Designed miniproteins, single chains, continued (5). Designs and how they scored, part 94

Each design is a single chain, and the fold is of that chain. pLDDT is the mean over its residues in the fold that is shown.

## One batch from the design tools (miniprotein)

Design m19468
Fold by ESMFold2-Fast:
Structure m19468 (fold): chain A 94 residues (1-94)
Amino acid sequence: MKAKEYYEKGLEYFKNGEYEKAIEYYEKALELAPEEENPELSAEAYYNLGLAYEALGEFDKAIEAYKKALEIDPKYEKAKKNLKEALKRKKEYE
């Protein structure tokens, strides 16, 4: 399976509420197409990894994933918005 196929399978699991499986497939996509080979796919995969971690209540991991997406694509507005929201939620639980 190619990186894009793993990423797309991760999106399917996420849509079905299978967040742990979504994470597994996003991580597999990132292994096969790291940032230096496919920055667009990597930024999207990190962003969706952050969404899946938030769905599981793993806010620290979500924050790191969104930061990684923004390191790759500083203009990724969805990642920037979700990073701010995740940081706010973490502060409310502390």
Scores: mean pLDDT 85

Design m19469
Fold by ESMFold2-Fast:
Structure m19469 (fold): chain A 76 residues (1-76)
Amino acid sequence: SNEEKAKQYEKIGKNAVAAGEEMAKAGDLVLAIHYYEEAVKAYELAYEFAPEEKKEKIRKQLEEARKKLDEVKAKL
């Protein structure tokens, strides 16, 4: 179902954010950017498949992932 797809992509996004944070802490900014880009893509798909009542929560997660991506890019 679309709801199951949304949940799976949300989980992928959360895991990608965690990996990006670990890489940023390790000083691997290029790999951190890669993981944050994967998180953004995953949250965009989660938003597409999500039921209306869950879209706002996913939008906030997407905005936070984009912010983390921009912050790491600014350090280059």
Scores: mean pLDDT 90

Design m19470
Fold by ESMFold2-Fast:
Structure m19470 (fold): chain A 67 residues (1-67)
Amino acid sequence: SDATLDEAVELVREGYRLFEEGRYEEAIKKLEEALRLLEEVDPSDPRAQAARHEAEELLKKAKEKLK
């Protein structure tokens, strides 16, 4: 639903903010939650594709910071 997509987008934004603050473990939790919600939305939706790509890229960067 659009509401689920909007929630996922907001979680990606929260994850980005936490990443910028150096709060990588918290950023990872928000981004993983966003990706879970995105599994429930239409994968052909361009907004969903953009949010998934952003979440996956940021998640990789946050995990690299914890190595």
Scores: mean pLDDT 87

Design m19471
Fold by ESMFold2-Fast:
Structure m19471 (fold): chain A 77 residues (1-77)
Amino acid sequence: DAVRAAARRALVQAAQQLADEGVDFTAMPGVEALRMIRDQAHRLIDQEEAAGRLTPAQAAAIRAAVDALVDASIATL
């Protein structure tokens, strides 16, 4: 599933970028951490769309998959 794979990559990249910027996920509630990662993943997807590497339809599908993955993770906390 290309859309879920892209969403997973965006979430991993977002989490890594935030950690590299000094964000300590262990110092905050898990829901807050997941929301921060979601917001950063959306910014990365928006940048790929703006650069012409994703179509608007692809970007929308990947954003929706990011939201679904994050919501599922929050539900298990």
Scores: mean pLDDT 88

Design m19473
Fold by ESMFold2-Fast:
Structure m19473 (fold): chain A 90 residues (1-90)
Amino acid sequence: MSLEDYRAAVDALVAQLATKSVEEIRKAIEELNAHYLLGLLLGRTDMTPEEIAEELKRQAEAGRLSVPPYFLAVLAEKLGVDTSALDAAL
């Protein structure tokens, strides 16, 4: 998942506020943040699956899965993940 894909997914979840509670949208964003971070970590050739799982747990415990998208952009750049170009999906 690119940063643009992540932003589009967050916007789609926020648009559901008319039919879902704020708490449900917040939880969905937190789960989306976890998926985006997992994608970044899976791109790392210097980490084992166990180290990836431990890092996800550490980020969750530190509350970082709720951080603003710009922080994830900085992480994506440092991890060498392409954050450009969003394909128009139907």
Scores: mean pLDDT 56

Design m19474
Fold by ESMFold2-Fast:
Structure m19474 (fold): chain A 113 residues (1-113)
Amino acid sequence: DAARAALEEALAAAEAAIAAAEAGDLEAAVAALERALAAIRAAFRASEPADVAKAIGAVLRAVGALLEARRAAERGDAEGVARAARELAAAIATLAEAFGDAELAARGDAVAA
């Protein structure tokens, strides 16, 4: 399933962003979050989510998380970037539920914790 593969790529990018932020590499962290948003966009091109309203809410949260990560990175706030990356992982978990993937949703929730 192309939508599942795209959401798995989005989650892997969010995990990479958390690791990069915790290592103090804020440029790499923001770049990884931008890849996560591109992968979310690819999921919507591949398939329509079963729960459209939940999916729209998750996308808005994901975009908000990227904007917060960019602001935190501009200030050199690695903890802020890591928190934003975890918020994006939580949004990916909600998006996976909207596409009907409970296993991927559970993995996203674990990354967000």
Scores: mean pLDDT 88

Design m19475
Fold by ESMFold2-Fast:
Structure m19475 (fold): chain A 79 residues (1-79)
Amino acid sequence: MLSDEELKALAEKMKENREEIEKELEEARRLAEEDPERRELIERAVELWEEALRAAVAGDLEALREALARLAELQREAA
């Protein structure tokens, strides 16, 4: 798990790259529409990344940690 210092650094980096992250999430959602088998998985991942981005912008490190943990679980389910 990420330390509080690593989470703070990640949150600041996410805030700095907010527009890029939002574009990547929009593209991922578009790709989900083209891949019915992966759609549900991609949509869940996008929702969790949107939660992580909101938490990072708000400086809510606990919410960010929770969102990242759920993303890690989803990645294991996808493998």
Scores: mean pLDDT 80

Design m19476
Fold by ESMFold2-Fast:
Structure m19476 (fold): chain A 60 residues (1-60)
Amino acid sequence: GAAASAAAKAAGEGAVAAARELGGPQEHIDLGRQGKEAGEAGDAATGFAYARQAQELLGL
C-alpha cells in the first residue's frame, strides 16, 4: 500500500545517507537509490529488499 511504499522510499533514502556518511561507497548508494525508486514505483517489497541489502553491507 501507499504507507508501505513511502516507508520503503524512506528506508532507501536512509541507506543513501548512511553510505554518504561512510565516505560514499558507490555500491551502497546505488542500492539505496534502487530501494527509493522501487518504493516510489509502489514496489515496497523490492524497495525494502534493496534497503536491507544496503544496511547489511554497512554492517547491521
Scores: mean pLDDT 73

Design m19477
Fold by ESMFold2-Fast:
Order: sequence, then C-alpha cells, then structure tokens
Structure m19477 (fold): chain A 108 residues (1-108)
Amino acid sequence: SEEEKRWEEEIERLAFALVIAPDLAVQMLKDRVEKLKKEGASKEEIKRAYILLIATYRVLGRDDEAEKVREELYKEFGLTPQEKAELDAEIDRAVKRIEELVREFEKS
C-alpha cells in the first residue's frame, strides 16, 4: 500500500541518518513526537513517530531510554495487553529493518 511504501521510505531515511548523525536523528525524532502531540495529530501518526524513536534508541543500545519512551506510549494511548503485544511486535520489526539497512549503508 501507499502507507507501507511511505513507512519503508521513512525507515530507510532514518537508517541513513543513524549512520551519519545518530544524535541528530534521535533529537529530530524527539522533536517530531512533541510537535505531533502539540499540533493534535492523529493517534496513528503519533504512534508511528513513537515507534521510530523507540526503535532508534534500541538500535543505538540506549535500552533504558527506549523503555522509558515505550512506557510513555503505553500510558499515552491506554493500551490493552493485546495492543501492547502488537506494538512490541511492530517495534521489533522496525528495529530489525533499521539494523539491516544500517549494516548495508556502513558496508557501502
């Protein structure tokens, strides 16, 4: 779908940014989450931004920060156990894809 294509493109851009400027990539994602929340963006848009931020922290080995942001997302959306499991699976898929792309960009 068009949404799936945009998500893949966003992940590819993020992976490239992580190779060249990891701290800047983290800051831009933090700023994006805050901006989307302040502007009253859709829950889906805010959720996607959070997923990318959490995945980015995990890829960088910043697990304590990833966990804090994940708990913030759980609280923000009042997620059920099933929804938390689905979200965790989405985060795991994003982490795997970002790590694959980072390895490709570093080898290039």
Scores: mean pLDDT 85

Design m19478
Fold by ESMFold2-Fast:
Formats: structure tokens, sequence, C-alpha cells
Structure m19478 (fold): chain A 92 residues (1-92)
């Protein structure tokens, strides 16, 4: 839903404002996000939050590599994907 996409966008934007490097790439209805510059604890907390978004109804795949978290969000409309990308890019 757009409400979940807005919540995810705010979550990722807040990470960028806190000093994390958040990169976003859109391919159709798929959004790929890379979050780096995290401590190990911050990376684990971020991954758990993203798993929470998957459980709430977004289609989210999460991978953790040290201080980097990668997520793939699927099933978004073009409008939802664009909103998410623009919100993250403005926060960086």
Amino acid sequence: SMSLVEDLANFLADLARQGAKVKVEVRGGEVRVEISGLSTLQAIATALALIGFDLDGLEVEVKVEGGTVRAVIRGLSEEEAKYLKEKIEKAN
C-alpha cells in the first residue's frame, strides 16, 4: 500500500539524515536499496525493521554484510517506486 511505502520512505530518509549512506535504484516495480556506513548493531536493527515492513505486507528481501544492508522491494507501482526513490535522494 502507499501508506507502507510512505513509512518505508520516511524510515530510509531518517537513516540518511543520521549519517548513513542510502543508495536507491529503480527497475520497473522493483526498488533496490543499499544502506552503508552503519555499525554492526545498526545494520542488524535496520535489517529487523525492513523484515518488519515485509511482515506488514510489503515484499522485501534483506541481506546484511557487516555495516551494509541491502534490500529489494518488489510489487510496487511506478508511482510508489518513484516516490520512494525521490524521498531517499532528497534526504541524502
Scores: mean pLDDT 85

Design m19479
Fold by ESMFold2-Fast:
Structure m19479 (fold): chain A 84 residues (1-84)
Amino acid sequence: DEEIKRAEELKKALEEALKLVEEGKKEEAVEKLVELGKREEGASEEEVEEAREELLKLSEEELKEMLKKNIEAAEKKLEALKKE
């Protein structure tokens, strides 16, 4: 099931990014998110750079809040997909 696999991969990437922010590695977390977006959305290099700049402008607290919200959304989507 491709949708379940994609949802699981997204959740894992978001959880890894959150852990990096919690460890004070904001730049590495942003790079993981940018790589995820490039892979999933097929974004252009210009769009990737714009997203990187926007994410880097966020404070560590703002970035953690965003990631927690996105992880919750990904979890809900994954549970819905697994419900059959």
Scores: mean pLDDT 77

Design m19480
Fold by ESMFold2-Fast:
Structure m19480 (fold): chain A 55 residues (1-55)
Amino acid sequence: MSEEEKEALNEIVKELRKMLGEEEVDLSAEEAKEFLEKEFDADPKKIAKSYLETT
């Protein structure tokens, strides 16, 4: 996973946590991956790529 994809994941997870009413916290790239995998059963790399393609 590239540096840009890691930054995209952190941004996505922060936004999702805000939408869910969770506290905004600084997550590592590993924590962001775990959040997406556990909560959404999603491939973090594919999500990051999709986010970058739509911005």
Scores: mean pLDDT 70

Design m19481
Fold by ESMFold2-Fast:
Structure m19481 (fold): chain A 91 residues (1-91)
Amino acid sequence: DLERLVAAWRRLAEELVARGAMSEEEAEELVRLVEEAARAELEGTREGREEAVRLALEAGRLLARALERAGHPEQAAELLRAMEEGAAETL
């Protein structure tokens, strides 16, 4: 359910903005990247899957920066590593 996924990410972005870890502009970009990644995945093509991975990595980097600003550098590093490993296995 795309609407539920987008709503969940919007809630996370709003929480990060409220904690001063993310700007409103970064929050909008995060939600947009997640929505675009989900739409690319739903295409059911190899090209869509590759684009979804690329967009997810961009979203993950933005989220990792916010986590680092929020005082969770270990979580940020682990997120980036997990996403890079997942991308390597998918591509």
Scores: mean pLDDT 81

Design m19482
Fold by ESMFold2-Fast:
Structure m19482 (fold): chain A 119 residues (1-119)
Amino acid sequence: DAVVAEAREAARRSLEAARAAVAADPRAEAGAGGEVTRLRTPEGREIVAQGLAARVRDEATGGEVWFEARSVSLDGETVYAEARLELVGPLDPRGRRFVEGARALAEALGVELEEVRYE
């Protein structure tokens, strides 16, 4: 419906802000949550929308792993979620542990994890 569409757009903007914050972070391991948006349905139910980004970088190779998620919940129940893992270049042990953690988090949240690899 219209409120869920607005919440999905808010979650997308939240993720963009979180990704920008992580991209600006000079640390090899960084994470950020975007702004939390709270809306109500015409029936008075609570909608919460948010995005989250995290990255691990191998400074020796420049390889990076990015985890991105956005979600919309209704009265605390997830009604929309999207999670993505992007791999750029070779992974060191830190990057591999991050991938395992991202997969475990997606499974715990009950969301499908899209994995994208760049050569």
Scores: mean pLDDT 81

Design m19483
Fold by ESMFold2-Fast:
Structure m19483 (fold): chain A 94 residues (1-94)
Amino acid sequence: SMEDIEEIIDKIDAAIGLMTHLSEEEQARVREAMLAWFREWAKTMSEEELEQLKKALEEQRERALTLPDERLREIALEMIDELLKILEEIMKEK
């Protein structure tokens, strides 16, 4: 649902924001946890919901490219690109 997609995007944004205040080792742990959580959620989604989620992530990626803070931009792009890879893998299995 759109509400579920909004919740997923909000959690991703919150994780990215938190990561800007963390060490590289702590960032890796947060990223790993987020990717594992995302994979679990995405596997439960219909093909239609996965397409909507992909569109939402692609829109977030475009916004991330315009972020003035270099550290935040790099963390955001790395996370979003990894999430898009997971989504692409799951979509190919359906």
Scores: mean pLDDT 85

Design m19484
Fold by ESMFold2-Fast:
Structure m19484 (fold): chain A 84 residues (1-84)
Amino acid sequence: SMAARKREEEALERLRREVGDLLLERGLATEEELRRMSLTELVKLLARADPEETLRLLEEVEKDSREAAIHASLIRMELEVEKL
């Protein structure tokens, strides 16, 4: 469905914006870095500073789109690997 794909893209774009805004507000990244980094890299960077807020944002994406939930789950797994 084109509607499901649009919802997926909008959910992931919102996640990138929310993570990026928090990183900028906290002085953890520059606008230049946000443009170069992947969504996964941005989420990992936020998770090092604020794991609770990062998990909240991933849960929000999972509720908004089933397709975007797959991407959120993959990022979540990479965060767990970094804890080892």
Scores: mean pLDDT 84

Design m19485
Fold by ESMFold2-Fast:
Structure m19485 (fold): chain A 65 residues (1-65)
Amino acid sequence: MEVEEFTARGVIGLVMQRDYGFRVGDRVTVTFEGDKATLVSEATGREVEVSRETAKSIIEAVRAE
């Protein structure tokens, strides 16, 4: 199991709110499992399953900020 974390701030925070309903400023945990990844909001407990490729793109965008 591979786990990454980020804070949904800036442009990424707005995208996460629009597309997944996470709050701006929320701490998001990404758990990779096979070809899938689960995004979990720490503040709300909201869970969203995405492809591994989508999760990697989100993490890369966070790293670019």
Scores: mean pLDDT 78

Design m19486
Fold by ESMFold2-Fast:
Structure m19486 (fold): chain A 95 residues (1-95)
Amino acid sequence: MEEEKLEEVVNSKDPGKAILEFLKSLGLTDEQIKAFFQALKEEVNLSFDEVVEALKKMTPEERKKVIELIKSLPTAPDPREAAVKLAEFLKSILE
């Protein structure tokens, strides 16, 4: 279900838009999405193209973990810290 939506992100010609639509589909608010995009840029310096490369390199188990981390963002005590952890996980796939 959500894994099929990740395949749409991976195959998108506009990775930023595809990532935005995917996050909205999982119930994230515009503020939570903005925090995640800021964490990608400021904390780990990942472009949207690099996020797509990370998703392509992931095993099915790692993709499931990413979906679980994204779903935890709306209920996290500190959504910004949770966004940073997600960004760091994506960077760890790329090395």
Scores: mean pLDDT 77

Design m19487
Fold by ESMFold2-Fast:
Structure m19487 (fold): chain A 62 residues (1-62)
Amino acid sequence: MIEELEKKLEELRKRYQDVATRLVDAQLAGASLEEIRQLLNEYRTLWDEIEKVEAELEKAKA
């Protein structure tokens, strides 16, 4: 269980970093407000999922 949660967390962090890079690149390139908004929503969703998995990991270790 713990190892599975750690693997899921690493995958989510990888996706989070990818979206963060895409968001910065889009802002620097002057992308549309719609594109920026979609990336921000994806970024926030991934952060919420990471927090949830981190909380599950802490609970499992307690």
Scores: mean pLDDT 82

Design m19489
Fold by ESMFold2-Fast:
Formats: sequence, structure tokens, C-alpha cells
Structure m19489 (fold): chain A 57 residues (1-57)
Amino acid sequence: MELIEDEFGNLIDKKEVIEQLKKAGVTSKEDFEKLPDSKLDGIFKNARSKEDILKAI
């Protein structure tokens, strides 16, 4: 199981992050790179840094 670390040092399941992004229509690294930070709040209840999510994709 691969975990990524958020801005507070909490480990999260990489698979869950990817699935939440796919549900929001983000299926590629390129799509994510173009996503504004304001949309991250809509995808995750606890906002993740864009950099941390890019590491997961």
C-alpha cells in the first residue's frame, strides 16, 4: 500500500486520492496541472496541496 503525506504529516491512501480526482473528472497529470486551487476544495473536504497530489498521480 502506497501512502502520501499531506501538509500536516498525515498519511493518506494514494488510491483514495486518485479515485476522488477521477470522480471530479481529473484523470491525468496534465488535467490536474491545469486545475485551479479553488477546485481542490470541492474535491477534498480537507484541501491537499497541489504538489502533494501531483506526487500521487
Scores: mean pLDDT 60

Design m19490
Fold by ESMFold2-Fast:
Structure m19490 (fold): chain A 100 residues (1-100)
Amino acid sequence: SNIDLAIQHLRLARRHVQQGIRLSTNPQAQRQLRDALRHLDTAISLARRGDLRGAQRHLVDAGRHVQRGSQLSNPQARQQLSLALSHIGRASLYINRALS
């Protein structure tokens, strides 16, 4: 289903954000990325419950935190965060399809 695909992409985004935290050398970047993880975890929980509008709001917040963390990060972390943003975008697409 579109919801299952959205959750799969959110889980992949979460894994890439975790790797970005591990590779990042900047404490401010790490704080932004930990905020992104909290929003991704909430989005996954809400999507599983069928609260797709709630999931979409937290997904948007997660993307903003990943983008900010990426701007503060070294190139290795930034590569992982680019992949996280790609998966956040795919999850958003599937949530929007489920809302249609």
Scores: mean pLDDT 92

Design m19491
Fold by ESMFold2-Fast:
Order: structure tokens, then sequence, then C-alpha cells
Structure m19491 (fold): chain A 99 residues (1-99)
């Protein structure tokens, strides 16, 4: 029935929104942790300002590629399970830094 088709489309849309939020959150948290680590290394004199800029640009390109790869494979249950596990670990690390 038309109603069954509508409900199926609503469930598919809800799943897509949930997965998009999961991917976007994961990428954002990875970026936050990486930037915090680089800023700490710069402050301690472990890297130069030139190295900081280069590493940040390289990381932004890598994260963009990772986001695209996750979006292409987000229907894969194994990718979803691994992403959930990694997100849990990232949330723990970010929470520890947000003192």
Amino acid sequence: SSMEELLKKQRELAREIALELLISTYVALRKELFEAELEEKLKEGEITEEEYKKLREEAEEELKRLEEELRENWEDEEVQNELGKELSELLKKVAERRK
C-alpha cells in the first residue's frame, strides 16, 4: 500500500540522518583531538610553526578523504560497528581533555 511505502521511506530517511550525524560527529571529534595534540606540541616546542601548518593541512585533507570513504561505505554493518567503537573511544578522550 502507499502508506507502507511512505513508512519505509521515512525509516530509510531516519537511518540516513542517524548515520550522517554519526560520521560527522566522528570526523569532528578526530579533528578536535588532532588539533589539540598539535597545539600542545607547538607550545612545548616539539614542532615549528611551519610544521604545525603543514601537519594541519595534511590532516584536513586526510579527514576529508576519510569522511568521503565513510559515506561511501556507511551501509556496511561492519563499518558501522567499527565506527561506533572508535567513536566511543574518541568521546572518552575528548571528555578527558574538556576538563
Scores: mean pLDDT 80

Design m19492
Fold by ESMFold2-Fast:
Structure m19492 (fold): chain A 64 residues (1-64)
Amino acid sequence: KKITAVGGGDTLETAKAAAEDAIRNLGADGGVALAGATSEQARAKALEVGAATGELGGLVSGKL
């Protein structure tokens, strides 16, 4: 199955760009909070951010 990002651009590329931008904001603003949180808590936060793109939820979690 293949889908084209109808309103976003290309598939993975647009999701990756959005997720990275969100992580960058999280890292800069919430990096200290994540440092004090467990890996599971950090992953949950990354999942919420990644869920906005839907596709990169798991990848965002792995990055964090």
Scores: mean pLDDT 49

Design m19493
Fold by ESMFold2-Fast:
Structure m19493 (fold): chain A 76 residues (1-76)
Amino acid sequence: PDVEKALEYAEKAAERAEKNGDEETAALARKAAEALKAGDVEKAKAYLEKALERALKNGDEETVELLQKALDALDE
């Protein structure tokens, strides 16, 4: 897994969600970033998947793309 790349995308996703007023998606993406920094890839994936579901429901396509890239990096 490319943890450094996943962390970068998770942080960018949190920033975009926050700018769009979606504080809950931003909080989930930040929790994923914290889990990645702690080396807990499974916990990070769980938070990223929850953030992705929320972003999809809210129609935030750009945050969805960043969260998907973070998940894809963890599968490398």
Scores: mean pLDDT 85

Design m19494
Fold by ESMFold2-Fast:
Structure m19494 (fold): chain A 97 residues (1-97)
Amino acid sequence: MGVEIARKELEEGNLAPVLTALSLLAVGYEVDRWLGLPVDEKLYEALQLARDGVAAYSKGDKETAAKLFREAAQKLREVPGYEDLAEIVEAVAKKIE
């Protein structure tokens, strides 16, 4: 359900809600690690790349942002069950190029 909403927002050119959701997801996993909860290392690395991509985009560096989102999507494809999130992150990279 959340993935379908993200796809629709990207099709309409509304990046802000998708970038906000990615940032919040990354922060959530940072909090989980701080609390000592088990977090998949590949998922964590992918979300950190996505967060760095959001930061680059916010600074107007679209080329760096697109590269970081593509790298995040590639790592997400290595995590079972996160294929839809990988597609969303790759779609963000394509929209900002």
Scores: mean pLDDT 79

Design m19495
Fold by ESMFold2-Fast:
Structure m19495 (fold): chain A 60 residues (1-60)
Amino acid sequence: AEAALQAQYDATRDAMRKAAVEAGISPEEADRLVRGEPVKVSDETREKIAAAAQAANAAA
């Protein structure tokens, strides 16, 4: 159902934001990153965010 897909997308974005903040990125920059705006982050931080997004997608 479309509602389930929306919930999955919301969970993925939330997981990405949390991972970014935990890695030391400000909440404002985490919001920009989740929206696909250009934010300079380390490769390690980028991998951590990607892993969180994949885990959220797999769990939903």
Scores: mean pLDDT 73

Design m19496
Fold by ESMFold2-Fast:
Structure m19496 (fold): chain A 66 residues (1-66)
Amino acid sequence: KDELIEEGRELMKKGQEAKDNKDYDKAIELYEKALKLFKEANDESGVEIAEGAIKQLKELKKEAEE
């Protein structure tokens, strides 16, 4: 479980870097991978954080495309 949580955190960090480069598609993909790992680990806090980040990134992508 701890290994899955650590991998999820690493993916979220990579997603943050992709977001900083305005590569929202890559950021969303990385956060979605992190979300799957947190769900497998039954980490409710990680799931909540990853879902929130994905929602925010999708909104940022929509704003950039408008």
Scores: mean pLDDT 81

Design m19497
Fold by ESMFold2-Fast:
Structure m19497 (fold): chain A 87 residues (1-87)
Amino acid sequence: SKKIEELKKEFEELKKRLVELFKQLPDDKELILLGIGYILRAIGLEEDIRLLERKGAKEEEIIKKLEEAIKEIEEIIKEMEKLIKES
């Protein structure tokens, strides 16, 4: 599926951005722990998609899950960018 490949590429780029933002967090234990939580959530979303594919889920279900995961990571990125800017 071309759509699944495009969404996976978008998700990977967002994960790279999230890791880059994590490196920019202030040396504050609470902010670092929050950042770790966000990275773990991204890993969990990736595993959810992987499990869905392993189950042989319909293409439409995989697309929906990828779109939902992308939106969640975009929200996390915005929150992390705000934390960096406010520090």
Scores: mean pLDDT 87

Design m19498
Fold by ESMFold2-Fast:
Structure m19498 (fold): chain A 61 residues (1-61)
Amino acid sequence: SEEQKKLEEEIKRYRDLLNSLRTQLDAARAAGADPDTIAFLEDQIAAVEKRIKELEEKLKK
């Protein structure tokens, strides 16, 4: 359905964002970034992972 396709596209966008954030976190850790920067990236990753899970649950119904 069109609704299912929209959910799949939204999940793909969030997965792409998650991969980007994980790359940024790895780079920040390697560069010795300040603890606030690391915490911010970790919080963003957790929020995106939660959103992906919510969308995947909707897709299963």
Scores: mean pLDDT 87

Design m19499
Fold by ESMFold2-Fast:
Structure m19499 (fold): chain A 84 residues (1-84)
Amino acid sequence: ATATTTITGSDGTKVTITITYDEAKKTATVTASDPSKVKSISTSPYDEATGEFQVTVTLTDGDTYVLTVKVEGDKLSVTSVEKL
């Protein structure tokens, strides 16, 4: 399953985040459209009680975003994007 979302930094920088989840392996892979504008990406462990995990993206401008990702069978969706 794959989901995409676009985050916009306070400086107007736009980065598309692509999230792929392998249900058999219980692993997430996260990529950015422009890695040069991303300082770090981290993922939380999958929470079986909620069916969710979080992706934290820090841009080179210092803005940090938390993406909440919902896993429902073969479907993946970004349910929220929160700027810290």
Scores: mean pLDDT 80

Design m19500
Fold by ESMFold2-Fast:
Structure m19500 (fold): chain A 71 residues (1-71)
Amino acid sequence: MENDAEAWTKKGLEALSKENYDEAIKYFEKAIRLDPNNAEAWTLLGSAYRKLGNEEKALAYFRKGLELQEK
């Protein structure tokens, strides 16, 4: 059957630890598509973009994660 959002988040974290930031972004995007309310996945997507030096996108995704945790 289909992988759940948690499984995709774990794959993203593994890619992030290996410095495969493009792969990490793809996995976190899949997690968010399955569960858009997963604040953790949004925050991790922000972290991946920050590692790539894209601070504007990193801040946008961190804000999304915070909004979801706030409410």
Scores: mean pLDDT 81

Design m19501
Fold by ESMFold2-Fast:
Structure m19501 (fold): chain A 70 residues (1-70)
Amino acid sequence: SKAQQAFESFMSTFSPELQEKLREAWKEEDLEKALEKIEELLLEHYKGDPIAKGAALGALDTLRSLLSTL
């Protein structure tokens, strides 16, 4: 699906360990809940790195925008 392709593109810049956690969150059937879980994972993973956190949240905003067009 286009949503799956957008998600895979979003994940491509993250570490394999973080990708596994993001894939698990993406299995949530409620898209809004899936995106909330993804945001929580990114905030926790990058809590000690404000620049990487900002970049990760920016990537999530891009994903949200792409998904809103589907």
Scores: mean pLDDT 85

Design m19502
Fold by ESMFold2-Fast:
Order: sequence, then structure tokens, then C-alpha cells
Structure m19502 (fold): chain A 68 residues (1-68)
Amino acid sequence: SVAEELRKLAEEYEKKGWTTLADVFRRLAEMAEKGEDIRETLLNLARAYEEMGDVETAERLRKIAEEQ
């Protein structure tokens, strides 16, 4: 599920010590669980990560958006 994939991403960022980013992904997971449409937000985040050179995270976010 979208929420499950976002929680996994949050856990990975928390493990790296990037608590602020982990918190963002947990919040998005909560929104997805409540049935909120976060597709646009996920695609915008994917674009930002791609611009930062994190192509792997960008691709992962696009795949999650497709499940929405």
C-alpha cells in the first residue's frame, strides 16, 4: 500500500539520522491511510529529489504515486 511504502521510506531516513525527512514521510503515510490524495505531493517530491541527484528516491516516489 501507499502508506506502507511511505512508512518504510520514513524508517530508512530515520536510520540515516534524517529525522525531519522521516517525519515528513510519516505524515504523508498518515494522509494516505486517511484516504487523502497525495499523488501530486509525491510527484513534486520526486522532482525535487531528482534535481538533488537522488534519482533512486525520485523513482521510488513515482512508483508510490502510481499506486495512489
Scores: mean pLDDT 82

